Designed miniproteins, single chains. Designs and how they scored, part 49

Each design is a single chain, and the fold is of that chain. pLDDT is the mean over its residues in the fold that is shown.

## One batch from the design tools (miniprotein)

Design m1690
Fold by ESMFold2-Fast:
Structure m1690 (fold): chain A 70 residues (1-70)
Amino acid sequence: MKPLSREELIEQIRMLAYALGLEVPEELSFEEMVELLEEIAKKLGIELKKRPESNEEIQELLQKIADAIS
């Protein structure tokens, strides 16, 4: 998997959140991105093994979410 930039991760998270009807702040900190991803996963019934702690782990979780909704 090729690493995504922080801006690219934020954009993908926003797109998923909007698709699920979630409220999204104009600007997302790392912590806000993780919280939003946890809410997205919960709405989709996806089990989280652990809370993401890095951009790479956020990207892996995004891929898991994308696979679940495909």
Scores: mean pLDDT 76

Design m1691
Fold by ESMFold2-Fast:
Structure m1691 (fold): chain A 72 residues (1-72)
Amino acid sequence: SDIEEILEAMEKDLEEIIKSLGAEPEQVEEIKKLFEERKKFWLENKDNPDLIREKDEEIGKKLQEIIDKILK
């Protein structure tokens, strides 16, 4: 539950930042889908921190690609 609360708070903050950068609704939705994928993975693998770390790195790369598109 603590992990879910932290993820939701981080998701909210980043969503607000992305919107302030002028992101299109489709881009915001894509980011939300990545956050939902991350949350689901964390909840399913909460006893395996190494797998969570690897997944976060994958999600981080995908988020960076979306942010790069917003800024260009």
Scores: mean pLDDT 78

Design m1692
Fold by ESMFold2-Fast:
Structure m1692 (fold): chain A 87 residues (1-87)
Amino acid sequence: MSPLLDEEEKEKLIEELRRQREELLAAARARDPSATREDVVAELERLRAELEAEGASESTLLAAEVAILVVQGKEEEAVELILEHLA
């Protein structure tokens, strides 16, 4: 049987994640025009650590990890992580 997403759905998800990266970077640069991709990653990693310390759900921690991968340009790894948690 086909995986949780077919090939077309996976491609659309990758494109959506690329758009989300652009939005996250644009939002950061609207606040600080000198903000780098590394700055956004560092903020997201800090947020994830705080959420984990607060006992946030696996779904919330997954969302933070996906955002980090997306900003890093690792959209394929982000999709794979999402699919692992949908099973």
Scores: mean pLDDT 78

Design m1693
Fold by ESMFold2-Fast:
Parts: structure tokens; C-alpha cells; sequence
Structure m1693 (fold): chain A 57 residues (1-57)
């Protein structure tokens, strides 16, 4: 159950950042396109968003 909640919060955080940046993409590509818009690697963004989701759940 905690893994599901973390996954939901993770996607909420990625979608919110995408909305702020005006990024539109399929769910599977959203992290990559947000990372591109931010000028950082997908791995860096994934780590940041995952750690934040885990702390907020």
C-alpha cells in the first residue's frame, strides 16, 4: 500500500511540474520531457521526485 501511495504522489509531483513548465506528454514520457525542460537528467529528476514523494507519504 505504501508503494502505491508513493507512486501516486510521485506522478502528482511530475504532473504539477509539467503543468508549471507547459509540458504535455504521455505518462510514460512525462518525466523525460520535464527533465529536458528543466535542463537536467531524467535520473536526477527521478531521484528528487521519488525522495520528495517518499517523505510526503
Amino acid sequence: DEGVKIGQRYMELVREEARELGVQASPLLLLTEVARARGISSATLHKEVRERAEKEV
Scores: mean pLDDT 81

Design m1694
Fold by ESMFold2-Fast:
Structure m1694 (fold): chain A 68 residues (1-68)
Amino acid sequence: MEQQVQQGLKLYKEAQKYYDEGNYEKTVKLLEEQKKLGNEPNYTLYTKALEGLGKYKEAQKVRQEDQK
């Protein structure tokens, strides 16, 4: 559990870096990997990256997951 949490934090930091660089595809991929590890992704960053890719319907679904 502890190691998975630490790995999730590394993925999140990398996702933030790629988002700041405008690489939305890699940002989404890293956040999806974090979610697969059983860690909740940063939904705000995830939705913004999806919107950057033009995936507005997917971003809307992610936003609704965060609000539950």
Scores: mean pLDDT 74

Design m1695
Fold by ESMFold2-Fast:
Structure m1695 (fold): chain A 70 residues (1-70)
Amino acid sequence: EVEKLLETRKQLAENARSVRAQGDADAAFAEKTLGKEVAEKIRAEYDAQIRQLTAQMKAANDAYVEAKKK
C-alpha cells in the first residue's frame, strides 16, 4: 500500500533527523567539554543508528517507487 509506505518513510526520516540532531548536539558538547575522543565515540554510536534507519528508508523508498508504477 502506497500510503503506508509514505508514512513509513516520513516516520523513519523524522526519527533519523531527531537522532542525528541529538547526536550532533551531544558530540559537539562533548568535543568542547570532554574532548575529541569522547565526541568521536558518541558520533560512532549515533552513526550506527542512522545507518540502520537509512537502510530502512531506502528499502521503503524502493518499495514505494515499485508500488507507484502500475
Scores: mean pLDDT 79

Design m1696
Fold by ESMFold2-Fast:
Structure m1696 (fold): chain A 80 residues (1-80)
Amino acid sequence: SEEEKRRERILKIQLDTTFELAKARVEAYKKRGETEKAIEVLKSAIDEAQRILAQSKDPELQEYARKVIEELKKMIEELK
């Protein structure tokens, strides 16, 4: 339906926004040596991406969300 397509589009925008803001905030915290705050930002972004994954019924968006979650997890490991 058009409502389902609109909902999936909004979820994708939310996921893209969450990911881009997380990357920007992490870089800002890294430059200040605030590693723990950078990790908190990434954990929050993972929680939001998991929420979006759970709400989506689009297989393509679900796979994209899983890839975003894995990339955010890798960023946490790189900060340790």
Scores: mean pLDDT 91

Design m1697
Fold by ESMFold2-Fast:
Structure m1697 (fold): chain A 74 residues (1-74)
Amino acid sequence: SPLEEELRKIAAQLEAILEKVKAGKATENDLAEMEKLVAEMVRLLKQLYGDEVAAQLAAHLEKLLALLKELVAK
């Protein structure tokens, strides 16, 4: 499925940014890119699985993004 291929591409890009976070090399630009990629992932999840599942996943991803922003700010 083209949507599944796009989802895997976004997941790989998120993984690369997470490796930068783990290495202590992530910048505010990397966090902005991660936020953009998460929004795009939520959009694709809505198309694949519907609004209810996407809303639950979006809430968890937003909480994880907030935590990552706090960790990078330290």
Scores: mean pLDDT 78

Design m1698
Fold by ESMFold2-Fast:
Structure m1698 (fold): chain A 79 residues (1-79)
Amino acid sequence: AAVAETPEVAAIKQALENIAKMRKLLEENLTEEQLAELAAASEAGLEAFKEKLRELLEPEVYEEVLELLEKAKEAMAKA
């Protein structure tokens, strides 16, 4: 049976699913050292994070990660 969820719980689950997909994609395309560089860039802000993603990822993968990030942001805004 389909689980009836509140909109807030559904939004949180959607955000977590998008974050998990993004994490898997990053882990499959980046080394631990590159992930550490990305984490350091994120401390400088969202633009620095996006710049580092562009440098480390192939353009196709970069676009997919950005789409997942935007979807996660939209889902989190509803939670």
Scores: mean pLDDT 74

Design m1699
Fold by ESMFold2-Fast:
Structure m1699 (fold): chain A 77 residues (1-77)
Amino acid sequence: SVIDEVAKELSKLSVEELAERLKNVPLGTDEEIKKYQDAVAKYLQHKIAELAKLLGMDPVEVYRRIVGLIVEEAKKK
């Protein structure tokens, strides 16, 4: 799916590059989280703890920002 492809592409970025993209992304909505949770778990969840530490954010906030980033990148495809 487009969502899986986007999440996979984002998984190739370094933690530092992902952190930079997440700073200005709107938070994913509860509906978007439900739709994209499997792709996040498969490709990006293993980076959440490192991203949270680097950004000084709660892991839940990082998760919501990752969902928001997937939504924004999917719109460009």
Scores: mean pLDDT 82

Design m1700
Fold by ESMFold2-Fast:
Structure m1700 (fold): chain A 94 residues (1-94)
Amino acid sequence: SAADLSPVERAILEEIVRSGGTAGKESLIESMAKLLGVSKSTVSRAVRRLLERGLLEEDEEQNLVSLSPIMRELLREDPSLSVEELVARALEAL
């Protein structure tokens, strides 16, 4: 498991995986803030940290956030991976 993932970061990754690997950025931030009982700024910072770590990619033109290529490849090879296992393997490959 990635010991340095916050609970908010983990929940964001779980939601993106559940959504098929891509989510609308604004919709994701609003829904996760409501679901987790945290501010939208807290969720936005968590998304930014996941982007900085290479676990997510952003399409600014379409306002979308997606699993990074390495995350998508790992899930394609083993769709049974937990978010914790997925992140651990991705960080080893980055």
Scores: mean pLDDT 86

Design m1701
Fold by ESMFold2-Fast:
Structure m1701 (fold): chain A 65 residues (1-65)
Amino acid sequence: MDPEVLEIQRLLHHAGYYSGPIDGVYDEALRAAVRRFQAALGLEDDGVADERTRTALRLLVPEPA
C-alpha cells in the first residue's frame, strides 16, 4: 500500500476527478483521473503523477474544512 497513491486518490476524489476506491493501488481508473486533471490544467496528459502534478493538486484542490 503506497501512501503517496492514497493521497493522490483522496485529492482527486475531493476534486471530482476520481470516483474509484481509495486503496493505494495505481490502476487504470486512477491513471485516467490523473490524465483528466492534467488536461484540464494544460499540462502534458501522460498520466504520471510527478512533482508538477502533485504540486498542482496541492495548490488547486480545496482543503477539506
Scores: mean pLDDT 75

Design m1702
Fold by ESMFold2-Fast:
Structure m1702 (fold): chain A 89 residues (1-89)
Amino acid sequence: MRQQLNDALDLFEESFKAFEAAVRAELALPAPDPARLRDYLQAVDVGLASLAQLKAQAEQLNDQTTLARIAELEARLAALRAELEAALA
């Protein structure tokens, strides 16, 4: 269980780095595509839902280190969401 949780979180972090880079590349364009930005917002919501599942598992294991890692990822996704919402306003 704990190893599977850590492996899932490591995979999430790797995927998130690629996703964050793609979002920032789109935001850096002179005219970002609003449809693509909306797709990215939906992907952020999916990511937050995935983290909520991992958080529930970490809570059952009383794994404070993993909970701290999840909190950092939630904060990074929330910041990215705010940037995407600002770009769409």
Scores: mean pLDDT 84

Design m1703
Fold by ESMFold2-Fast:
Structure m1703 (fold): chain A 55 residues (1-55)
Amino acid sequence: SAADLARAEAVVREWYEKNNGKLPMDDETIAAFAALAGVSPEVARRAAERVRAEH
């Protein structure tokens, strides 16, 4: 859903800012974003791709 994607994007963006613009796309990192946002790994991966595309 749009709400799930927005929540995942917020989690990914915070992590990106805290890690000096690094955004690993490995399965472990995506699973961590999914767990933090309460979304599926597929939604978390799309959120990470969107945040990466913004920067």
Scores: mean pLDDT 82

Design m1704
Fold by ESMFold2-Fast:
Structure m1704 (fold): chain A 79 residues (1-79)
Amino acid sequence: HMPVAESIAEVFRRAAEAARNGDFDTAAQLAKVGSDYAEKAGNTEAAKSFQKAHDAALKGDGETSARYAEEGARKALEF
């Protein structure tokens, strides 16, 4: 697997952890970073999942944010 995909997946996992811990600011920031990495890698599906995680974190919805971050991690590993 490509190293960039593993790095994107790791950012996603950290974003999900922050969201579940109620650290919505960190979750939103990490999701945005992950979206940027996925976009630059050409992984549009992972980038979309991250954008949804970012939006959910800004709304204080930790479970939805974590779910989309985990979905993005899966999509990053599938790419």
Scores: mean pLDDT 78

Design m1705
Fold by ESMFold2-Fast:
Structure m1705 (fold): chain A 84 residues (1-84)
Amino acid sequence: AAEEHIRRAIRELERALEAAEAGDLEKAREAVLRAVLHLAQALPEVPETEAAIEHAGRALELLDAGGDPRPALRAALEAARRAL
């Protein structure tokens, strides 16, 4: 169900934020990728997940560029929670 995918994405985004706060950028990246997968599965039924995917993608770009992913991760979490 779409709601279950959104809940899984929220948990993965929370893990990503915690990992980023701890400096474990590889773990943060893996969690963001899992979150995007779950959000993409929900997207056809819940178009509101598009904003969460956009913010999560920005966090992934920041992780790859050596920037701070935390603001984008927080925005992705807020968007995912609103889609629920």
Scores: mean pLDDT 90

Design m1706
Fold by ESMFold2-Fast:
Structure m1706 (fold): chain A 82 residues (1-82)
Amino acid sequence: SFEEKIREILKELGIYDPDTKVTREQAIEIMVALGIPEELAKEALDRLPDPDNVPVLVVLTIAYELSQGKSLEEAIEAALGL
């Protein structure tokens, strides 16, 4: 499941706190591992206010919303509304 894949990725990266901030490179790696194309992941991060210091929950929310067929704009709005 998507949730199981999230848990596995976070464990591999040593992230156990959803408030943890990740680098742009780590955020792209997480999103790609969750099935988001690399180019789309990069576009999503370029729309964030601080793409080099991203809360992991924001990254996971964007990946989830995109996996549900939401537009990039809708995914970003949902993630930043948290």
Scores: mean pLDDT 81

Design m1707
Fold by ESMFold2-Fast:
Structure m1707 (fold): chain A 73 residues (1-73)
Amino acid sequence: EEELDAEVKARIDRLERMAAQLPKLTPEQQAEVKAQLRAEIDRVREMVAKLTDPERRAEYQARIDRIRAALDA
């Protein structure tokens, strides 16, 4: 689905931008933003599972996994 793919891409792009800002935040702000990112990652993963193209699902899953790794560092 064309619409779903565009939405997934937009959400992942936003998550990547938010994660990039983490080192510039206070520890208190980082905790709040990390919680928001984890919740949004769960939602995006659910959306990715609905995509029919296995190559596109793998690409988006890899991007999500990189964001999660950055949050756990």
Scores: mean pLDDT 82

Design m1708
Fold by ESMFold2-Fast:
Structure m1708 (fold): chain A 72 residues (1-72)
Amino acid sequence: MSPEEQLRRLGEEMGLPPLLIEAIVALARKDYEKADELLDQVEMPRSEAAAKITAVLLELVALELEGKVPPL
């Protein structure tokens, strides 16, 4: 499964707005101009959007780490 697909699924599970999910996907593609444009459309403070993006990334890392614990 691609990181892009994982980010979309996690964002939907966490109840993020579609525009914010697409901004996260754009960041993963290193398309900073598109990410910036999408973040302007989300109609939330940039600090709030950054916190939600960080929460999604931390949750994804936590899930991957949990998946590695059983093999130990």
Scores: mean pLDDT 72

Design m1709
Fold by ESMFold2-Fast:
Structure m1709 (fold): chain A 90 residues (1-90)
Amino acid sequence: MKKEQMEQLRNQLLLQAVRDTGELLHLTLETKRDPSKREELERFLEQRQQELEQRKKSSSPEVQQMLDEAEQLGQQLLEETLAKLEELEA
């Protein structure tokens, strides 16, 4: 893969992680308001985990590193945003 294509892929994976984190945050907050939405949250988490695992298995080491970076960014953003929301409610 060309260097420019690798950089474009990395940027796409990072942007997707941000989008997925936004959806996960939304579902998490909705589940706190309405427990019946827990099954939807659990299905979303399960689907994300399956997709990530499948993609890692078929990816080069370089792409696996990019996927790990994107996952780490998403997790950090989710945790920081939830902590900030809890602080604002206090």
Scores: mean pLDDT 78

Design m1710
Fold by ESMFold2-Fast:
Structure m1710 (fold): chain A 100 residues (1-100)
Amino acid sequence: KEEEIERENELWGKIQEAIENEDFEALREALLKFKLPKLQEIAENSNSLEELYKRLKEEVEKLKKEILEKELTEEEALKVHEELSPLSSLAVLLENRLKK
């Protein structure tokens, strides 16, 4: 449990550094080490920071639509939120870098 939290924090540090350096290969490697299947799938299917950002934005919008339009149970809503939070955070980091 604690080792998993430390590993995720280390991976987020590597993600932020890779985005700042526009190092897509380092970013992809860090994302593939996350225990989040949606994020791994997006990373595997992306070949650039712009493509990764586009796919993340599309998935974030899809998850937001599921929360708003579907009658989800509290457990289902929590699960969607757990996926949405890291994807949304990554999309914001990429947007801030790519807009300049």
Scores: mean pLDDT 76

Design m1711
Fold by ESMFold2-Fast:
Structure m1711 (fold): chain A 67 residues (1-67)
Amino acid sequence: SKAALQAAGARAAGAAGRAAILELRRQTGESAVETQVDADEKTVTVTIRAGDAVRVLTVDRATGEVI
């Protein structure tokens, strides 16, 4: 169903965000990470900051792919 597909996309976006946070923590040695999540019907954008390092991920909610 469309609802199941939307839920799957949201889960994929959350998983990608969590993976990026762990990666950034490992690369910077920072334990404190700030996150901002902006979502619409088609995409989820996650902005992650650790010290001076910034990463931005955009995930397609329908496919769960990083774009």
Scores: mean pLDDT 70

Design m1712
Fold by ESMFold2-Fast:
Structure m1712 (fold): chain A 88 residues (1-88)
Amino acid sequence: RDAQQAQAQALSAQIDKLKKEIEALESQGKISPREATIMLMRLMADQTTLDLLLTSPAISDEQAQQDLAVVQGNIKAIEDEIAAAKAS
C-alpha cells in the first residue's frame, strides 16, 4: 500500500512531465494537434487508473501491482513516441 502509493505518485509525476513535453512538441510543430490530443487522452486514462489506486480502499495487492504495470507500460509507449517525434 505504502510502496504502491509511492509508485502511483511517481507515475503521476511522470504523466505531468509527459503532458508538458507533448505540449512543447505540438508548439514546435513536431506533432499534429490531433496526435497531441490522442496522447493526452491516453495519459488521462492512465491518470484515472492511478487515482483509483490512490483512493479505493479495497484493491488487492495483486490487482494494484497489475494496474501499476499496465500504467508503466502505457507511459513507456508514450515516452517512445515522444522520443521518435523529437528525432524527427
Scores: mean pLDDT 83

Design m1713
Fold by ESMFold2-Fast:
Structure m1713 (fold): chain A 106 residues (1-106)
Amino acid sequence: SVEELTEELLEKGKKDPTFLLMTALLYVEKTTAPLKEPVLKVLREAVESNRFDFKALSKYINPYSLFEFLTKGTGRVYKEAEEMAERLLEEDPDVAEAALAKALRE
């Protein structure tokens, strides 16, 4: 089922959060849909545990895809991310790493 597939993807994401983030960003780029709370929870836990490799991700994710990821979300976390994404579009990609990390925290 779709629910079983989602659970398998989230379990893989706990072990490889960089892969989960990349998949989530590609999903948002292709569908423009916001990420669901279970996905955001895994990503926040990965940020708190310093499990992301943002330098590796920068080879595969352009700044526009990152901007779309930050602005297509809903809820309070994404509202702060939207304001940061607007600044990042005018500034350095290194700032995008910090803004994404903050956006994934509650």
Scores: mean pLDDT 53

Design m1714
Fold by ESMFold2-Fast:
Structure m1714 (fold): chain A 88 residues (1-88)
Amino acid sequence: VKLENYIKNIKKYLKSKNYNNALKEFNNGLKYAKKNESSSPGLVTKLVFGVAKALSEVGYKNQAKEIIDTDDIEERVKKAEQILKELS
């Protein structure tokens, strides 16, 4: 599925410390998720949790926790974007 490809690419970029490309892929994945949300509910949620999992797996456990501990999906998106920008 296309969303899984964005998550996979984000993880690869995070693992290689290519944070600018991780942020770019996150923004591309977010555009895809928002465009397809009405036909496939939960794509935005799946993307932000996929990013949190990828961050945790590459050693950014505190950053992953900040995303997960955020209750609002729109604030989770902002938190994920902020974290990727700060790493860049």
Scores: mean pLDDT 82

Design m1715
Fold by ESMFold2-Fast:
Structure m1715 (fold): chain A 100 residues (1-100)
Amino acid sequence: SELTEQLVAGVEASLELTKKLMEEYGLSSEKNSLEELLELREKWIEEHKEDPEVQKLLEQLEAGRRAFLQLSLEILREQLKKKSTPLLQQEIATLERELA
């Protein structure tokens, strides 16, 4: 599936961005919380936004995020066909809005 390939590429891009951050700032997963690492990653991305390699990774990450939302939407639509609930309808509407 093309969506699965985009999802995998997005995960790989996220890991590569985190690796670059950790190497530059001398960070360790043993010493830093996930929340702290994500906040530092956002700051590092802002500082490197003009780097073509970083731009490519961000494009892959965004494509992967959209692929994840699309796959989630497909799963929820399949569940809705078998059993319709107001909660499933609301979740589908939320994902459709995020993909718009």
Scores: mean pLDDT 82

Design m1716
Fold by ESMFold2-Fast:
Structure m1716 (fold): chain A 73 residues (1-73)
Amino acid sequence: SALEKAEELYRRGIEAAEAGRLEEAVELFVEAVLLIEDPRKQATLLTAVALHLIGLGAGEAAKEVVNRVKAAE
């Protein structure tokens, strides 16, 4: 299902981000967020992703995820 795929992409994105592979993490997080069709659940996941990246000191990566998701809407 789309939710199972989003969960897998999110987990891979976390792994990539924590390993410092920020470009890969951004791609995985954008894909994961865009797979969520429910707007409130999508916003919740986007917020979680952005806060996680900010917590890692990756504020520019967080901004890129938000901008790419908004551009796809």
Scores: mean pLDDT 87

Design m1717
Fold by ESMFold2-Fast:
Structure m1717 (fold): chain A 83 residues (1-83)
Amino acid sequence: AKATGTSAPVTVTEAAVATATATLPLAYDKSNSINVTVATTGGTAVGIVRATVEEVDGKIVVTVDVELAEAGTVTVTATAISA
């Protein structure tokens, strides 16, 4: 199976690391391939500091830390393919 989840928008008021969490409606499997896409508005993304994947209540939760050079909004979309 294939599933996609999108985070709520995360807004920072100055240069900071924004943490966004996307939940996928798919059971966790260690053989899953997960692709993460980051979109920013009103700010400049410097890069992804860290991305983590975990199982929470039988769902895949992807947490991404994105560094912004300026005030802006971050949205994270994660796509997983189950084995």
Scores: mean pLDDT 74

Design m1718
Fold by ESMFold2-Fast:
Structure m1718 (fold): chain A 63 residues (1-63)
Amino acid sequence: LSAEELERGGRSVAEAAGAPFEAGLAATIAGQQGHDAETAARKAREAGADPDSARRAGQLGAL
């Protein structure tokens, strides 16, 4: 995947989850690296998402 495609994916995840762009991007990257939804959600929280939006971002980012 290109950096542009990762950014587009991260933006879509952030918008759908109601999270900051950095959180959507972090969740998308974690999913692409094969991490589960819980790990992707933790990465989204580290990037500034609240617990509810981080959980949604993790589920979307991890497939």
Scores: mean pLDDT 84

Design m1719
Fold by ESMFold2-Fast:
Structure m1719 (fold): chain A 85 residues (1-85)
Amino acid sequence: KLEETRKRIDEAIWKVSTEKGLEGMTVAEIAKEAGVSPATVLRLYGGSSESLKEWLKNKTPSLVAENLRRIGEEIDEELARRKAE
């Protein structure tokens, strides 16, 4: 679904931006990380790197919250696994 594709791209944007910074963030790197074509990223984010950066500026708080939630779930799973032993 389109929503699931957007979520994967959002996660890829966050990961690439934290690893390479905004200056190192390119459509190609995001597409590779998300497992989608560069054309899909361009279509969803207005066809340019500048449009992508503007979108990220508005979405960054939501991406940070989602990433923190994911880390919390990983910690909870690890603790549950250890308790099962």
Scores: mean pLDDT 66

Design m1720
Fold by ESMFold2-Fast:
Structure m1720 (fold): chain A 64 residues (1-64)
Amino acid sequence: MEEETRRLQERMRRAVRLMAELEPGREEDIRDAAEQWVRQLEEEGTPEVGEAVREEAERALEEL
């Protein structure tokens, strides 16, 4: 993966984990926040990056 995409994926994973640690049981809010971030990336003209970040967010959420 491109280094920029990897950094965004790691940032997403860290954000999901941090939110889960601060507010256990708010999976719906975390999922919504992650989806909103992905939508912003896609709207800025990086749809392939947005999709990769979405996959990482889903992976992190499944680990919760």
Scores: mean pLDDT 75

Design m1721
Fold by ESMFold2-Fast:
Structure m1721 (fold): chain A 61 residues (1-61)
Amino acid sequence: SASFMEILIRLVEQEAAKEKDPEIKALLEETAERLRKARSVEEAMEILRETKQRIDEVKAK
C-alpha cells in the first residue's frame, strides 16, 4: 500500500499531467519534487500552502 506522502505526490503529479496552463503545470511539477524531499507532514503542508498561493496568483492575472 502507498504511504500518505506517496498518495499526495501521485495526486499532485496527476493534477500536473492534466493542467493546460504551462506556468501552473511547472509549479505542480516542482511541488511534486519538493514533496519527495519533505521530511515531515508539516513540511508537506507548508509546501502545499505555498503552491496554492502561487497558483492563485497566476489565476488572478
Scores: mean pLDDT 84

Design m1722
Fold by ESMFold2-Fast:
Structure m1722 (fold): chain A 77 residues (1-77)
Amino acid sequence: SLMELLEKHIKYTEEALRRARELGDEESAERLERVLREMEELLREAKTAPDSQHYIIMARALALAGEVFLVERRLEA
């Protein structure tokens, strides 16, 4: 479900944020904190939104997941 997908991405982002903080990468940590806040807002929206909005919420969630992927690639480099 959309909510399960968002919850999984939130947990993944929280783990990435923990790693960025442990490495002392403040720039990556700030970016991940912003993404985490936006994902939490999307989860709140998903709980109350009509089905017609699920496509838009999913598209926004995928964009945020893409940002996390880019940060992870930077941390691996």
Scores: mean pLDDT 84

Design m1723
Fold by ESMFold2-Fast:
Structure m1723 (fold): chain A 90 residues (1-90)
Amino acid sequence: SEKIEELIEWIEFKRKKLVELIAPVDPELAAKIEELFKKFIEAVRNEDLEEAFKILEEIKRLIEASTLPEEIKELAIAAVEEIEEELKKI
């Protein structure tokens, strides 16, 4: 689906921004989030929305449990929630 491919391109852009935000502070967490985004993109491509939402919750959980500064956590969680809201529109 062209609509799914456009959504994936936007998700990849958001992933890049999120990794760039986290990596200078916690490169290990950034690497884990990047790996989860690879699984998330595959779930979206397969239209497996149940798995996609599960992976987004795992990403949010990892950010929330991290030692990132609160301002960075808030920005990171907001980015994940923006992706979640776009996914709900499908």
Scores: mean pLDDT 88

Design m1724
Fold by ESMFold2-Fast:
Structure m1724 (fold): chain A 98 residues (1-98)
Amino acid sequence: SKAEEAERLARKIAKRALETGKEALKLLEKGDKDGAVFKLDIALGMALIALGVAELEGWDTTPFREVIEILERALEAAKKGDIEGLKEAIKELERFLE
């Protein structure tokens, strides 16, 4: 069904965002803020492309927008060097995947 296709893509994007968030956290903890920001910018770009696919297919966009909002908060935290803010965004992605 269209709902099952939307859920699969949303979960795939969220899983990739979670893995990228964990990599960005390791970079930020090592003092590589620019590397963390770069990885999160790519993940956000991929999530925005997935939202575009959801809109074209007439799917429920809510789960895609939720992942995008979490990634935007993760990116803002990384830009500020806010390790605890990035950890919270990672926890939000883990909760999304439950």
Scores: mean pLDDT 90

Design m1725
Fold by ESMFold2-Fast:
Structure m1725 (fold): chain A 81 residues (1-81)
Amino acid sequence: MDNPTQDDVDAAIKEAERMKKLGEESLKRGDNRGAAFYYEQAGRFYRAGSEFARSLGDLERAKELEEKASELYKKSEELLK
């Protein structure tokens, strides 16, 4: 309907996973700055998915996605230090 749908959650997760894979590939090449950028982007998409899931009343999914976002933000920060 006019609010976020399950398709919005699924799309956000798909984009987050794509960004995470690009970050992993950057790490394999020794590009820590590139990896940090992609992990930051992946975190933002997981956070968007968490917000959509929360709007749908799926609090367990929202929590899982928020935790994944937090992990990726932390990993991004660690790669820059």
Scores: mean pLDDT 86

